# Ledger of designs, part 50: designed miniproteins, single chains

Each design is a single chain, and the fold is of that chain. pLDDT is the mean over its residues in the fold that is shown.

## One batch from the design tools (miniprotein)

Design m1723
Fold by ESMFold2-Fast:
Structure m1723 (fold): chain A 75 residues (1-75)
Amino acid sequence: MEKVEEAIEKARKEFDELISKIKDPEVQANLRLLYDSTIERIKRDVEKGMPEDEVLERIKQALEALKKLVENILK
């Protein structure tokens, strides 16, 4: 699924940009671990034959949730 791979790569880049604003290395590492575990779960769902549209929606929801979490930490 090329679209899924592109969405994951775009989400990774956007997440890295957001997390770079966090000055605490431990918090930054924990958020990266959370993101990586989320992406790994999505990749497993793709391997199991989950529909592309459903996978894309999950990526979108996961990224928005992580963006909100980072924003709350920065406040």
Scores: mean pLDDT 77

Design m1724
Fold by ESMFold2-Fast:
Structure m1724 (fold): chain A 80 residues (1-80)
Amino acid sequence: SPREEALENLRKAAQALKNGDVETAIEYVEKAIELLEKYFKDDPRAQRAIEHAKRALEAAKNGDVETALQHVAEAISALA
């Protein structure tokens, strides 16, 4: 399902961040946002996950891996 695919992408993003692969993590977070916005725009849990995922992108692009990982974890928690 798109929800399971979004969760899988967020979990892969967290793994990539832990491994120092920031560029790969950014791609996974962007895929998760695309899925959530396409299929779950009216779901409050998905809206919270999108907000955290966007914060994670900002942090990752600024080289703040710890903040990015925290926001990916919050996105997973909101969606799961």
Scores: mean pLDDT 89

Design m1725
Fold by ESMFold2-Fast:
Structure m1725 (fold): chain A 72 residues (1-72)
Amino acid sequence: MASDTTLASALHEALKVVESAPSFEEAKAALERMMEKIKDEGIRKVLEEILEKSTSKEELIELLRQRLAEYR
């Protein structure tokens, strides 16, 4: 299994980064920069899918929270 701690930590950090961004564009840029630091392809794909499905900062936050909850 993938590291639960690593994925949960990435999702939590992504939430914090997105919430701190003043706009959706900056939230996307910040999340993309965070993904550059992630070596695990599985975690990166999860974040990419969430980013691709979001159309607003609020939806991005909601999708991140939903994924974190789904992960247990």
Scores: mean pLDDT 76

Design m1726
Fold by ESMFold2-Fast:
Structure m1726 (fold): chain A 89 residues (1-89)
Amino acid sequence: MTDVLALDFVGAVLNGDEERVEELIKKIKEMPIEEQKAFLEAVRDYLRTWRVLAEKYLSPEAVARYDEAIQRLEELIDSIEKEIENKKK
């Protein structure tokens, strides 16, 4: 399930499918908060790896799409980290 969800999320972000991204974020938010962070960090690291390949084999436009996707994930991770910190204070 995790791999399918990760690929679906990456595909939605890279295609700019905002409605699908919101639906998938809602599903991710149903997970325990620590698992949400771990999942998003894994997806971010996977995209960073794909970005290295994109620089070597794909167009500059493809690299830009990966940069945008990585930024979106980092913003979501930051939001979740703040939520975790607030619960522990």
Scores: mean pLDDT 75

Design m1727
Fold by ESMFold2-Fast:
Structure m1727 (fold): chain A 79 residues (1-79)
Amino acid sequence: MYLQGKDAETQAALKDFQKEFGLKVTGKLDGAEVAFLLANPDYPDVSTPKKFVKLLQKKLGLEVDGIFGKKTEEAVTIE
């Protein structure tokens, strides 16, 4: 658990993703969300997971490719 919802835009995108895919809408990125994104790392550009991943990457100062891969995972698990 790395992000705690201080970025309202990223939190809103996370909640939209959680709602669309039947996850509990907490607005928090935890192990369940990470595991889900790793299982499905590439989504269509207009999808809620793709939008959330791009915002997350921007917030973390990573390259914004919208793919939840190794670099994005490492950034959210390093704290």
Scores: mean pLDDT 69

Design m1728
Fold by ESMFold2-Fast:
Structure m1728 (fold): chain A 98 residues (1-98)
Amino acid sequence: SEAEREALEVFGPSPEREEVIRATLELHRALAEGAPAEEIAALERRAKRALLKTLIATTPRERVVEFLRSLGFSDEEIEAILAGDDAAIDAVIDRIEA
């Protein structure tokens, strides 16, 4: 989209930023078009996953680890989250929204 191209030009290209912009714009489009609740839920999860991965990549590791430990994650689970495993990232989103 035009908005996606403009955002990537302004903020600069990175895989994490591209996915956040793409996921967010797709979610907004689905909401505007009245997409089914199941589709909206999937797009919300995708957008949250992209955002969380970007925050992990741009936040000092020690602060991320402290936060994840405060949520009750084990050191093994934290290692998977820091590696960017989608299922592990989804577990963090589910824990925050509980």
Scores: mean pLDDT 82

Design m1729
Fold by ESMFold2-Fast:
Structure m1729 (fold): chain A 73 residues (1-73)
Amino acid sequence: MEPVSEEERQALTQKMLEYRDKMIEAYLESISKGMDVAGEAVDWALASKDRDLSLGMVHNAIVTALETYLVSK
């Protein structure tokens, strides 16, 4: 697996902070459409505690793809 490098991770992390709202919303929307209950709970957590994401495993893949594209462009 070839995720972002340490140097890229720092740059991408900064970019993620700017665009995380849209990334997380799209992320949660996908979950919410499949799971109404789960979506509601995650939506609440996003407003109160977005840092503690239960979807960390999938988040890593999505963040890598989105941030890489945003930084490259």
Scores: mean pLDDT 53

Design m1730
Fold by ESMFold2-Fast:
Parts: sequence; structure tokens; C-alpha cells
Structure m1730 (fold): chain A 103 residues (1-103)
Amino acid sequence: SLEELRQYADELLKKAEEDMKGKTPEEAIDIARGYLTEFVRRAVELARQEKGPEAALRLASRGMEIIDDLERKAREQGLTPEEILELTRKAVDELIEDFEAVL
């Protein structure tokens, strides 16, 4: 499942990059939130299946914190869509590490 999550992350990041082209920073934040939320849902479902409901709830909480932190940083620092995409990649990496370490 870790390999599945890594492959899914790569696919989502490619879609996010494509969708962010020509968008405003606010639109890029919405796109990042959407894809990260979907990634968290997948990771939480896998954690529930492999490690049980408590691990899944901890990962869900952590995932929402990561998403909220990204949105806050992007707005407070006035980041460009390209910089928002880079933060999205870092958020995905952090979520994979949290899943692997779980939690």
C-alpha cells in the first residue's frame, strides 16, 4: 500500500500541476486543497484497513493540519501558483512519511 500511495501521489501531483497552469494564486490554493484532501482520504482508508480506526483518525487529523498550514502559508506569504505547487509536493511527502511512521 505504501507503493500504491507513492504512485497515487505522483498521479495527483501531475494533475495538480496541469490544473494550476494559468490559474490565480487563490485558484491554485483551491486546487491544492482539493487534491490534498483526496490524497488524505486515500491514505486514511489504507491506514484504517492496515492499522485500524485509531491510526486512521490520527492520520486524518494530521492531514487536515498539513492542508490548513499550506493554505495559511500560501495566503500569508502571497505565494505564486508555482510556489503553491511546490508546497503541495512537500505536503504530499510529509503525508507519506506520516503514513509510513503511523501514527
Scores: mean pLDDT 86

Design m1731
Fold by ESMFold2-Fast:
Structure m1731 (fold): chain A 74 residues (1-74)
Amino acid sequence: ADEAHGRALADAIERRTEAVAKKAEEAGNKKLAEELRKFGKEAVETALTGDVDQALEAYARAAEFVAKAEKEIA
């Protein structure tokens, strides 16, 4: 995989999952925040170590989990 693409996807996953995890903590949902951070870390590893298809799948799964978490917090 192109190293620059994997890194960009990993950075996007990390920023978005951490931002939503902070919102979950502020809302009093500590479990959701911990799940978001754990999922984000695993998705970042996949994006950095996998091929482009695996990195894109990790990003898509992270985006879906973040969207679901945001709906739960709102």
Scores: mean pLDDT 80

Design m1732
Fold by ESMFold2-Fast:
Structure m1732 (fold): chain A 80 residues (1-80)
Amino acid sequence: MGSDSYGVRLIEGIARAGADEGRSVEEIGDEALKVAKDSSLTVEAVRLGASRMLRILREAGHDEEAAEREARRVVEAAEK
């Protein structure tokens, strides 16, 4: 179960590493966007990853509106 677990873990890992490094929400979003553009990943995997990213960014004290905007941007990139 979860052939897409790799993509989910990549996006989650980007969010955790970026928050730990003090990167901006936009820089974290840009790295997650690169993963979302990988045609080998399903839209569902990217949606789950973006949801995990949003939660991590909020728990790290980033602006909620900015974090939600970046999560939506990542999902939209996979849906094109």
Scores: mean pLDDT 79

Design m1733
Fold by ESMFold2-Fast:
Structure m1733 (fold): chain A 66 residues (1-66)
Amino acid sequence: MKKVKVTVEITYSKDGKEGKEVLVFENVPNTVEEYQKVAKKVQEKIAELEKEGAKVRNVVVTSELE
């Protein structure tokens, strides 16, 4: 089974300042189910940031074969 490293960079603004959150998922199986789990965790992080008053500006997803 192929494994990938998924890096998600979330850029946001809060109180007039720009911030960045980086989520790294290593050894992710290259399957739809596992990619859906990664997507759910990213959505949960975005929801947490928005609850804290941040506005998400950009989300960049990079995948690298391990």
Scores: mean pLDDT 80

Design m1734
Fold by ESMFold2-Fast:
Structure m1734 (fold): chain A 92 residues (1-92)
Amino acid sequence: MLELVRESARALVAAIPGVVAAADANPDNVAIQTAAAIELAAAAYTAIKAKELGDEESAEALRRALEEARRTSTNPFVVKAAEKALEVIEEA
């Protein structure tokens, strides 16, 4: 389980900037925006699981990726999705 969570965290941290950039470039494309929101939600879930398993490094990397998405995205939907993902992590 821990190795799977670490691998998932690494993949999500690497993928998030590209997914956010794609959503920002395609503000009228609901499918791309929905895919971005799902990725951000998956990042929050993975961060919570990493924290539960004692992998603070992966949890922190995912939290920082979500904060960067919230800060850099020009898409209000993506910004809101990142904010909600961060709230879920904070409440866990």
Scores: mean pLDDT 85

Design m1735
Fold by ESMFold2-Fast:
Structure m1735 (fold): chain A 94 residues (1-94)
Amino acid sequence: SADEIFAEAERVLKRLEELLSQAENETDVEKMKEIIDEAVALSQRFADLIAELRKLAKENNDEELMKRVDELHKRYGELRQRLVALVEKLNEKM
């Protein structure tokens, strides 16, 4: 259901935020790379879940679901900026 996919997207977003916080405090380059690789994979999974939710909202003319998905995607936008900064920092250390 859309609610189950939405709940999964929220769990993925929470885990992504936890990984980003861990990477931001990591001083070991190899460990930082491993955390960033996991964060990138979760970011890709989140994008897939958002695409599925948007498709369901359009197919069902569910304006409320579309609004909730847009709000969730805006929260992800902030985490995406942190991920980009971490990738840049990792590249400077390698």
Scores: mean pLDDT 87

Design m1736
Fold by ESMFold2-Fast:
Structure m1736 (fold): chain A 95 residues (1-95)
Amino acid sequence: SSMERRRRELGRELARLLFEGMAKKYKELIEEKGVEELSVTELAVAGSAFAEVGADEELIKEILRALVEKGALAVARNVARFAGLEEVFEEILKE
């Protein structure tokens, strides 16, 4: 019981630190090279990490636009759902 709880809490903390590390790395990469230089997989990971750490909505919106421009509509929709930005995703599709 107590060991299982400690393992779960440690697992959540490790996941949080990993997402924070990914968010920092991808934010720096986007600032240096732009979102267009990232692959669909990198954009999906970046968008998910930004959503998990509560990053700026505008940064996630840039990821969604880049995914749409690359034709990765299903991936973009899934990232938008994870971020709670489904309405923003629908507006991007109308552009």
Scores: mean pLDDT 84

Design m1737
Fold by ESMFold2-Fast:
Structure m1737 (fold): chain A 79 residues (1-79)
Amino acid sequence: SELEELKRRLLEAARAGDAEAVREAAEGLTSLTTPENAKEVEDALKEAYILALEAGSEEVVRVLTEAGRRLRELFPDLK
């Protein structure tokens, strides 16, 4: 599915420290997010965030922080 492909690209981009690819994948994931899959998308963003921290990619961490904030604004029931 497109969701699974974008999740895969997000994680690969986060490992590579590719901030632009992370931004594109995160924006794609947000556009596909529904109340039913919002938790799955949040979990993917959290996994990417951990990978970015391990890689020392400050810009990727920043992009993911903004994506997570946007997701929580759209789906405030996420914890």
Scores: mean pLDDT 84

Design m1738
Fold by ESMFold2-Fast:
Structure m1738 (fold): chain A 64 residues (1-64)
Amino acid sequence: SSLEEALKLADQIVDITRGLSDDAVERARRGFEHHLRQQGMPQEDIEKVLEYFREKVKKQREAE
């Protein structure tokens, strides 16, 4: 599903932005949000994906 694909992309973006500045991660998050909107994803699903992204980033930062 599009939601499952978006969650997989979130995992990939979190991985490739590991060790980057908070500003760089925030830029990546905004680009990802824009991408999901361009794909026509419902707002409620976009919010779920971005919340998942934020939690993943938080957990990685806490482990470092």
Scores: mean pLDDT 84

Design m1739
Fold by ESMFold2-Fast:
Structure m1739 (fold): chain A 90 residues (1-90)
Amino acid sequence: ASPETREQFVKLDNELKAVEAEIDGLQETLKKMIRQAEEKKKEAEKYPHVYDKIEREMQENIEALKRKIEETQSRAAALAKQADALYKQL
């Protein structure tokens, strides 16, 4: 394989690793958000209106983060396919 093909593969592999690290970070953030939501709900148990508001806002934030994780996983899958195709040329 040409040096350019090897360099392109290394670049794609590094990009894939970066995206996988981003997914790991987003999943860790999701775990922290869930924990914070439970703590905030516990603190607001005496105030139903505040409790309901916290629950809705945290559910919306959790859903938004889950969508971002899914989008990032789709990007990782696309990069993996590109890397596999390029690797077969090596």
Scores: mean pLDDT 83

Design m1740
Fold by ESMFold2-Fast:
Structure m1740 (fold): chain A 67 residues (1-67)
Amino acid sequence: SRTEELVEEAIKAAREGDTEKALELIDQLAKDPGATVLHFQEISKAALEAKNVEVYDKALAGLKKLL
């Protein structure tokens, strides 16, 4: 699905250090009705492993809005 494509691209951007792209994709996911808590958890985990604090914080904020 398009949602899964956005998640995969956000994870890739986070791991490659493309912070601006990762943040933009997370904003797109936050507006996507198909986005779930698990999607934001996957992105936050990838960002944490990449030591990308900005992307981690934004993914966690997106997750919290769905709780």
Scores: mean pLDDT 87

Design m1741
Fold by ESMFold2-Fast:
Structure m1741 (fold): chain A 73 residues (1-73)
Amino acid sequence: SSEIEELRSKLSESDQKLFDVLSKQSLEELKAALELLKEQLELMKKNPKTSPETIEQVETLIKALELLIEELE
């Protein structure tokens, strides 16, 4: 979808490559990656010194992966 493509384009080059690799792997691997990122985001949100920009970057990657999983399921 265009939404996934927009979110992907906001990612770093390395994260775009990771996203592309995961999109061609099993749904199991994609879901595992999402779980790890959600764990990271939860820790970031509990730390009041974490920048909003850093949180937004992780949220963008999570959103892209969530939409991809929805499209593939």
Scores: mean pLDDT 81

Design m1742
Fold by ESMFold2-Fast:
Structure m1742 (fold): chain A 96 residues (1-96)
Amino acid sequence: LEKEARIYISKAAALIAKMFREGKLPEEVRKLFQEAVEAIKNGDLEKAQKLADELEKRGYKPVALYIKGMVYLQKGDFEKALKYAKEAVDLLEKER
């Protein structure tokens, strides 16, 4: 379960990085995403969750799901981490 969660988180991260390189994400979304990643790095999971909710409200659900997956992975909730990461990958793969 943990291994699968980590694989899907990694796959989602690669797809999001590709969207940044292709200019598919607005600068505002990039800033919110970077703040969420920084919050996770600093152990501020509550802030990361709030930033994910903001991304979802702005219509960037796949990016929000990736951040939620990372939050649950850090909490050791591998079932939720895998669920969110899989949904993120499915939605990101439809972004062409």
Scores: mean pLDDT 82

Design m1743
Fold by ESMFold2-Fast:
Structure m1743 (fold): chain A 88 residues (1-88)
Amino acid sequence: LDELLEKLKEQLAAATDPAEKAELLYQIGMLLYLQGKYEEAAEYFRQAAAIGSPELKAAALLYLSTVYYELGKPEEAERYRALAEELL
């Protein structure tokens, strides 16, 4: 996972297209979530949601909600879930 994570970060640094950057940010967030690095995952999902398509933004917000539940912040988790549902 760490090798794949570094490869994705290198691709993100080289990317100029906002859509590609959003997808890479989302993928990095997913890998960090799978590693249990919830605070770091939240940061990447937040960045992906800021520049992604409506579909990617909704997906990123749903995972951000899940991350905040894992962090013991259910009020923040419900807020992100509501934002994602508004986009769907």
Scores: mean pLDDT 84

Design m1744
Fold by ESMFold2-Fast:
Structure m1744 (fold): chain A 78 residues (1-78)
Amino acid sequence: ADAALASATPADIAAGLAALRAGQAALIARELAPEELRELREKLREVAEELRKYPHPAMQEAADIAEAAARALEEKLK
């Protein structure tokens, strides 16, 4: 949420970024059901669009990670 992001510390942002990187790698490696992959892809795209609104380098990097994960899931769904 916008309010939650505004109150986040640099340490919270860094931890979130590290979790997103680890999550992206794990997600690409997992065999998930097609319905779960579709739901995750849509959620990741939504998150990426929201993160793009914030002029933080860490938020832009998080958006890049989310977009890359969504694209990897889309390739898996083909």
Scores: mean pLDDT 67

Design m1745
Fold by ESMFold2-Fast:
Structure m1745 (fold): chain A 99 residues (1-99)
Amino acid sequence: SEEEKKKKLKEYIAEYREKIENGEISEEQKKELIDLLLEILETYPEIVEDLSEEEKEQLEIVLEAIEKNEASTAAVFRALFKLIEILEKKGIEVELPKL
């Protein structure tokens, strides 16, 4: 179950990354990723303590870019799925946006 959940998450990440690379992610889908990222940080503010210093710096860069409307879909996706992986390890399941 744990291994199957990790495999499904890895497959979802790979498929979504391919869609980003192919330019198949709409502005609406990008907003869904941003909204989910911000919701996770609001609901679980302590999650940032589980990040490495490098991951914290990358998250801060992404959050600043979101405020300036300059964030790439790829950067938002990387930050979001890092947080989702941490939550999954804690037994917290997140509803993933539709591919």
Scores: mean pLDDT 83

Design m1746
Fold by ESMFold2-Fast:
Structure m1746 (fold): chain A 100 residues (1-100)
Amino acid sequence: MDKEQLEFLKELLKKLIEKAKEQGREDLAKELEEILEIVEKAKSLKDIPIRDLATVILRAASEGLFEEARRLLEAMREIAETPAEKAFVERVEEIVEQKS
């Protein structure tokens, strides 16, 4: 499961990086490339900072990739442990739903 989730996240990040470069958004492409490096070193989604997962989810939603955004949002909800992290997940969900 963890390996499949990480591979999905890597493929999504590569797609988002390509879109950012096509749009001339070099700062966004660099941010996403830095997140990809974290994901490549990760053994599970829990090794990835929750804010970085949120960045990928929100970017996917902004590009109309709502199925991919919702899939990662569900995974993010499962790894959220603290009340602050759970509140952050709820805020990300609200933004994704507003863009849908």
Scores: mean pLDDT 83

Design m1747
Fold by ESMFold2-Fast:
Structure m1747 (fold): chain A 82 residues (1-82)
Amino acid sequence: SKLPPDTLELVLTLIAKGSRFVAERIVESLLNDPSKSPEEIKKKIEEIIEDLREERERETDPEVRKELEETIEELRKRKEEV
C-alpha cells in the first residue's frame, strides 16, 4: 500500500523545505510496527521509495530533486538493514 495521501504530501513538503531529517522521522514512525514481519517492512519501504521516485521524476527544482534522491538512498539503506 502507498503512504496515506496526507502523509505523502507532508513528507514531500518537508523534503522540499530542506527538512529531510523530519521527513525521515515521520517515515520511521510508519515503519515502527512490531506486528509487521521483516518482509512486510521491506515491501512498505519499497512502496515509499516508488512514491518518492515518481515525485523526483516530476520535480523541476534541481535542489529538491537532490533531496529526494538522498531520501531514496537512505530508504534503500534502511531496507537492507531490515
Scores: mean pLDDT 75

Design m1748
Fold by ESMFold2-Fast:
Structure m1748 (fold): chain A 70 residues (1-70)
Amino acid sequence: MADLPAYRVRFAAPVTKSGEFEHDGVRLVVGLTSPTEALVFLERPLPEEELRAFLEETLGAEVVSLEPAA
């Protein structure tokens, strides 16, 4: 739905991991739109700093931009 938390994420390096993840009880869906860009959908809001840290650790690439998509 359009009011679900969503972010557009850009990475400093190509990312190969995508799909469903869980962080702190929150389900996330990572959809790669290019080798260095993804849309991330969350079932519940997360703090931006926490989301960034999770994505960098889980996907193995530095996040160069993270912005709300809605």
Scores: mean pLDDT 79

Design m1749
Fold by ESMFold2-Fast:
Structure m1749 (fold): chain A 61 residues (1-61)
Amino acid sequence: SMEEKVKNSLKKQIESLERLRKADDEGRKKVPLTPEEQAAYDRYRALLDKNIEELKKKIEE
């Protein structure tokens, strides 16, 4: 069905974003954050988290 095709597309998008997030988190573990870098990373991370959450919400709805 179209619903199944949409859900499969959303799952692939989630997987891609989660892999990106994991790679970024691993990079952050190697370098202590400065206040400015922390703020920039927090904004970037929030955007990734929001995108992942919205895609997951669409699958559950």
Scores: mean pLDDT 81

Design m1750
Fold by ESMFold2-Fast:
Structure m1750 (fold): chain A 72 residues (1-72)
Amino acid sequence: SSAEERDRLGKFFYTRLVPLAAASTAPQVAADPEELLALLRKVARSGEISPEELAVLAAALDTLRRLVDALV
């Protein structure tokens, strides 16, 4: 992906995802990596995500960390 897409993902991760996940003490849930990748691509390309989509990503943050590390 482009540097712009990587920057957008990094900002999203640290300004929206990590704070939301840190506010929750709920255990991480297993999620389909393909669904998580589709949501990450949506964020990378447009910067847009719904609160419901954001909650899905936050609940599967452990899987997302692996995907984000591969992208940035």
Scores: mean pLDDT 72

Design m1751
Fold by ESMFold2-Fast:
Formats: sequence, C-alpha cells, structure tokens
Structure m1751 (fold): chain A 89 residues (1-89)
Amino acid sequence: FSDEEIEEALRKAAEELGLSKEQTEKLIEEYLALVREEGTPSIPELLDANSPVVKELSKKTGVSPEKIVEVYVLAEVELGMKEIERAVA
C-alpha cells in the first residue's frame, strides 16, 4: 500500500471511532514519522496497547493506547476490503 492509501484508511478508521480531525491528523503524522525513523511496525505490535510503539504514539498524540489499537484494527480491515475489491474488479 502507498502512504496515501494508509493515510486514508487511518483517517476513515479514526473518524469512525469518533476522533477529532486534529487527533486524526496528528495520529497519521506521528505514525508516518515513526515509519520513516524505525520502519513499519509489525501487526502484533500495532494490536498491543502495551507495545512500545503504541505507547509512543499515545504520548505524542494524546490518544489512549487502547484507542490507537482500535484505529489500527479498523484501518487494517479497510485495507483488506480494498484488496478484495481490487481482486474482484
């Protein structure tokens, strides 16, 4: 997936979970910065509210670790649905 596709999936997930536009944009910005610095986190790390990566994103964004996990779960579902749609189109 491109950075743009990841950003769109994260934005949709955050909006669905009731995050403000400011919280959503900050979460996307900090996630992309983390990817640039440390590489793409593994799915198990993004699904664990106690992981260092989720705790770091929580500190930088002010969003709870549990809420960040929920955003990434929904973003992964959204990206998976896009892959299925492309496969049947």
Scores: mean pLDDT 74

Design m1752
Fold by ESMFold2-Fast:
Parts: sequence; structure tokens; C-alpha cells
Structure m1752 (fold): chain A 97 residues (1-97)
Amino acid sequence: AEFSVELELRPGDVLIAEVTGPQPVSVEILVDGKPVPRQAVAREGDRTLAFALVGPEDAGKRTVTVKVSGPQGKYTVRLRVGGDLDAPPVAEAEVEV
């Protein structure tokens, strides 16, 4: 499953995709359909967090895609920019895997 949103990105921004759902999933952040090279994934309880560092090559007006892969189910995707997990998400969606 995929969720996409258009964002204005700055070099040094950290994109954080938080995926919550019934099972562990793989999460990948893409910019304009290409995986972000500086990306890491962590598990914390029932959520998967993907972190992607925006380089100068990914700056400007871009389509950010969160790709969710794994067991069948409904998952909530929350996308944040700037690295603050306490900030409200810039985009949120439910996706079905």
C-alpha cells in the first residue's frame, strides 16, 4: 500500500513516517518515486517509524510517498517533517495492505 502527499522540502528536514496497525510492517519513504538514500527504520511497540534525511537533491516541491508492505490489515500512516514526533502530522491516512 502507498500514501502520497505533495510537500515543500528543505535540505536537512527529517521526514518521519509513523505506521500503526495490527502487525509489524516494512515502511519506506520515497521522494518523486525514488527511495530516500539516507533512511532508517525502527520498531516501537505496535508502531513502525521510518526516518529519512532530506538532502539538497530532494529539496523543493516534491511528492513524498510512504510505502507500507507486510501482513494484510488496516494501518494508520502519519507523516511529519522537521524531526519532532510531538508535532501534529502534516499528512495522515488509513491504508489497506
Scores: mean pLDDT 78

Design m1753
Fold by ESMFold2-Fast:
Structure m1753 (fold): chain A 89 residues (1-89)
Amino acid sequence: SEAEKLLAEGAEKYAAGELEEAIKLFEEARRIYEEQGDKRGLAKALLGLGAAYDAMGEHEKARRYFAEALAIEPTVLSDPAFAIPAPPP
């Protein structure tokens, strides 16, 4: 799906250190998943946003995204298909 493609491209930008572009891609994926009611996809996009903001030094904003993702899908961090690295505790 388009949201899955955006999530994957966001993860690639995050890995490349292109954090602002990663955030834009993750925010668009979040929006699509939210519109579709895909809670698992939404949680993955929120983890991506958290990781990117944490890497930028925006630790409080990252913490809020991580908390929201875990509240929606507690098992998202243990999903072996997850393309974005697990966030710090």
Scores: mean pLDDT 79

Design m1754
Fold by ESMFold2-Fast:
Structure m1754 (fold): chain A 75 residues (1-75)
Amino acid sequence: MKIGIEAAKRSMKAEGLRLGLSDEEAEELATRVAEEIEKVAKEHENESLTKIGDALTAVSMRGRREMLAKAEEEK
């Protein structure tokens, strides 16, 4: 799980940088998304893998939308 969370954080930071966010802003958003993923995984640890996957996908999609909105604000 830790390796997966670190990979997700790095991926989100890279996405933010590609969208034109500063390194600091991309790191902050990636950290927040990684924390949300960890929280959701912990809350759903006793549920089916499908429900856990759906919840994690929703968090990831929300994080990407926040990064896009932030990048649009910097225009």
Scores: mean pLDDT 70

Design m1755
Fold by ESMFold2-Fast:
Structure m1755 (fold): chain A 81 residues (1-81)
Amino acid sequence: SREEEALKALRELLENNEEPAASLPPDDADEASFSAREAALAYIAYAQSQGVTHEQLLELMRLAEEGRFEAGRKLVAEIKA
């Protein structure tokens, strides 16, 4: 439960940094029946495809779990750059 909430928060951090329109279209968005956890995992995989390192993903998860939304957005901005 809390893990799912942390993954959803991670997804929100990635989305609130502005979607990289030139990188990947919301192809999996058509799968609306996906669970929130599966959607979060898809965003994590997407972020990794964007060149996000494993360490950056772990940091995002920590920030999401701690509720550090603003700090997470900064990290996502650095990843996206």
Scores: mean pLDDT 55

Design m1756
Fold by ESMFold2-Fast:
Structure m1756 (fold): chain A 72 residues (1-72)
Amino acid sequence: MARADARHDALLGRTPISDAQQQAILDQLRAEYPGLSDEQVAALRQLLATMSKMGVSADQALATLRAVLDAA
């Protein structure tokens, strides 16, 4: 389960983004970009999982995914 300290740990740059936080990011993107296809959502999920493993923060991951969608 996602922990209350997970946000603080993410600021330290080595904690992976939790499954709950990844889902929240995808839900936020779907709300901002209502025209997203299932294929686009799957691609965003894969990018988010990769960024999580690289120690990218949730805020930076969201900003990166928005930049990708804005460029498309």
Scores: mean pLDDT 73

Design m1757
Fold by ESMFold2-Fast:
Structure m1757 (fold): chain A 81 residues (1-81)
Amino acid sequence: KERAREELEELKERVEKAKTKEEAFAIFKEALDLAVENGIISVEEYVGLVLRAIGLLLDGASLEELKKEILEEIDELIERV
């Protein structure tokens, strides 16, 4: 689905420009919401990915480390479209 792919690529660009961990995480959740809405991932996968990102934050991951992980996850979503 070309539209979902384009929207995910746009969200990926927004993650690259994020200035805070809170901003990066919010964009990630937006990407995951889009992925569930378009049938790319299940609700169970959504929960797992959110918990993984929370785990990185609790482990003291830097903004750069969080962005890297989020960008890799969004790339996986794009590949499934």
Scores: mean pLDDT 85

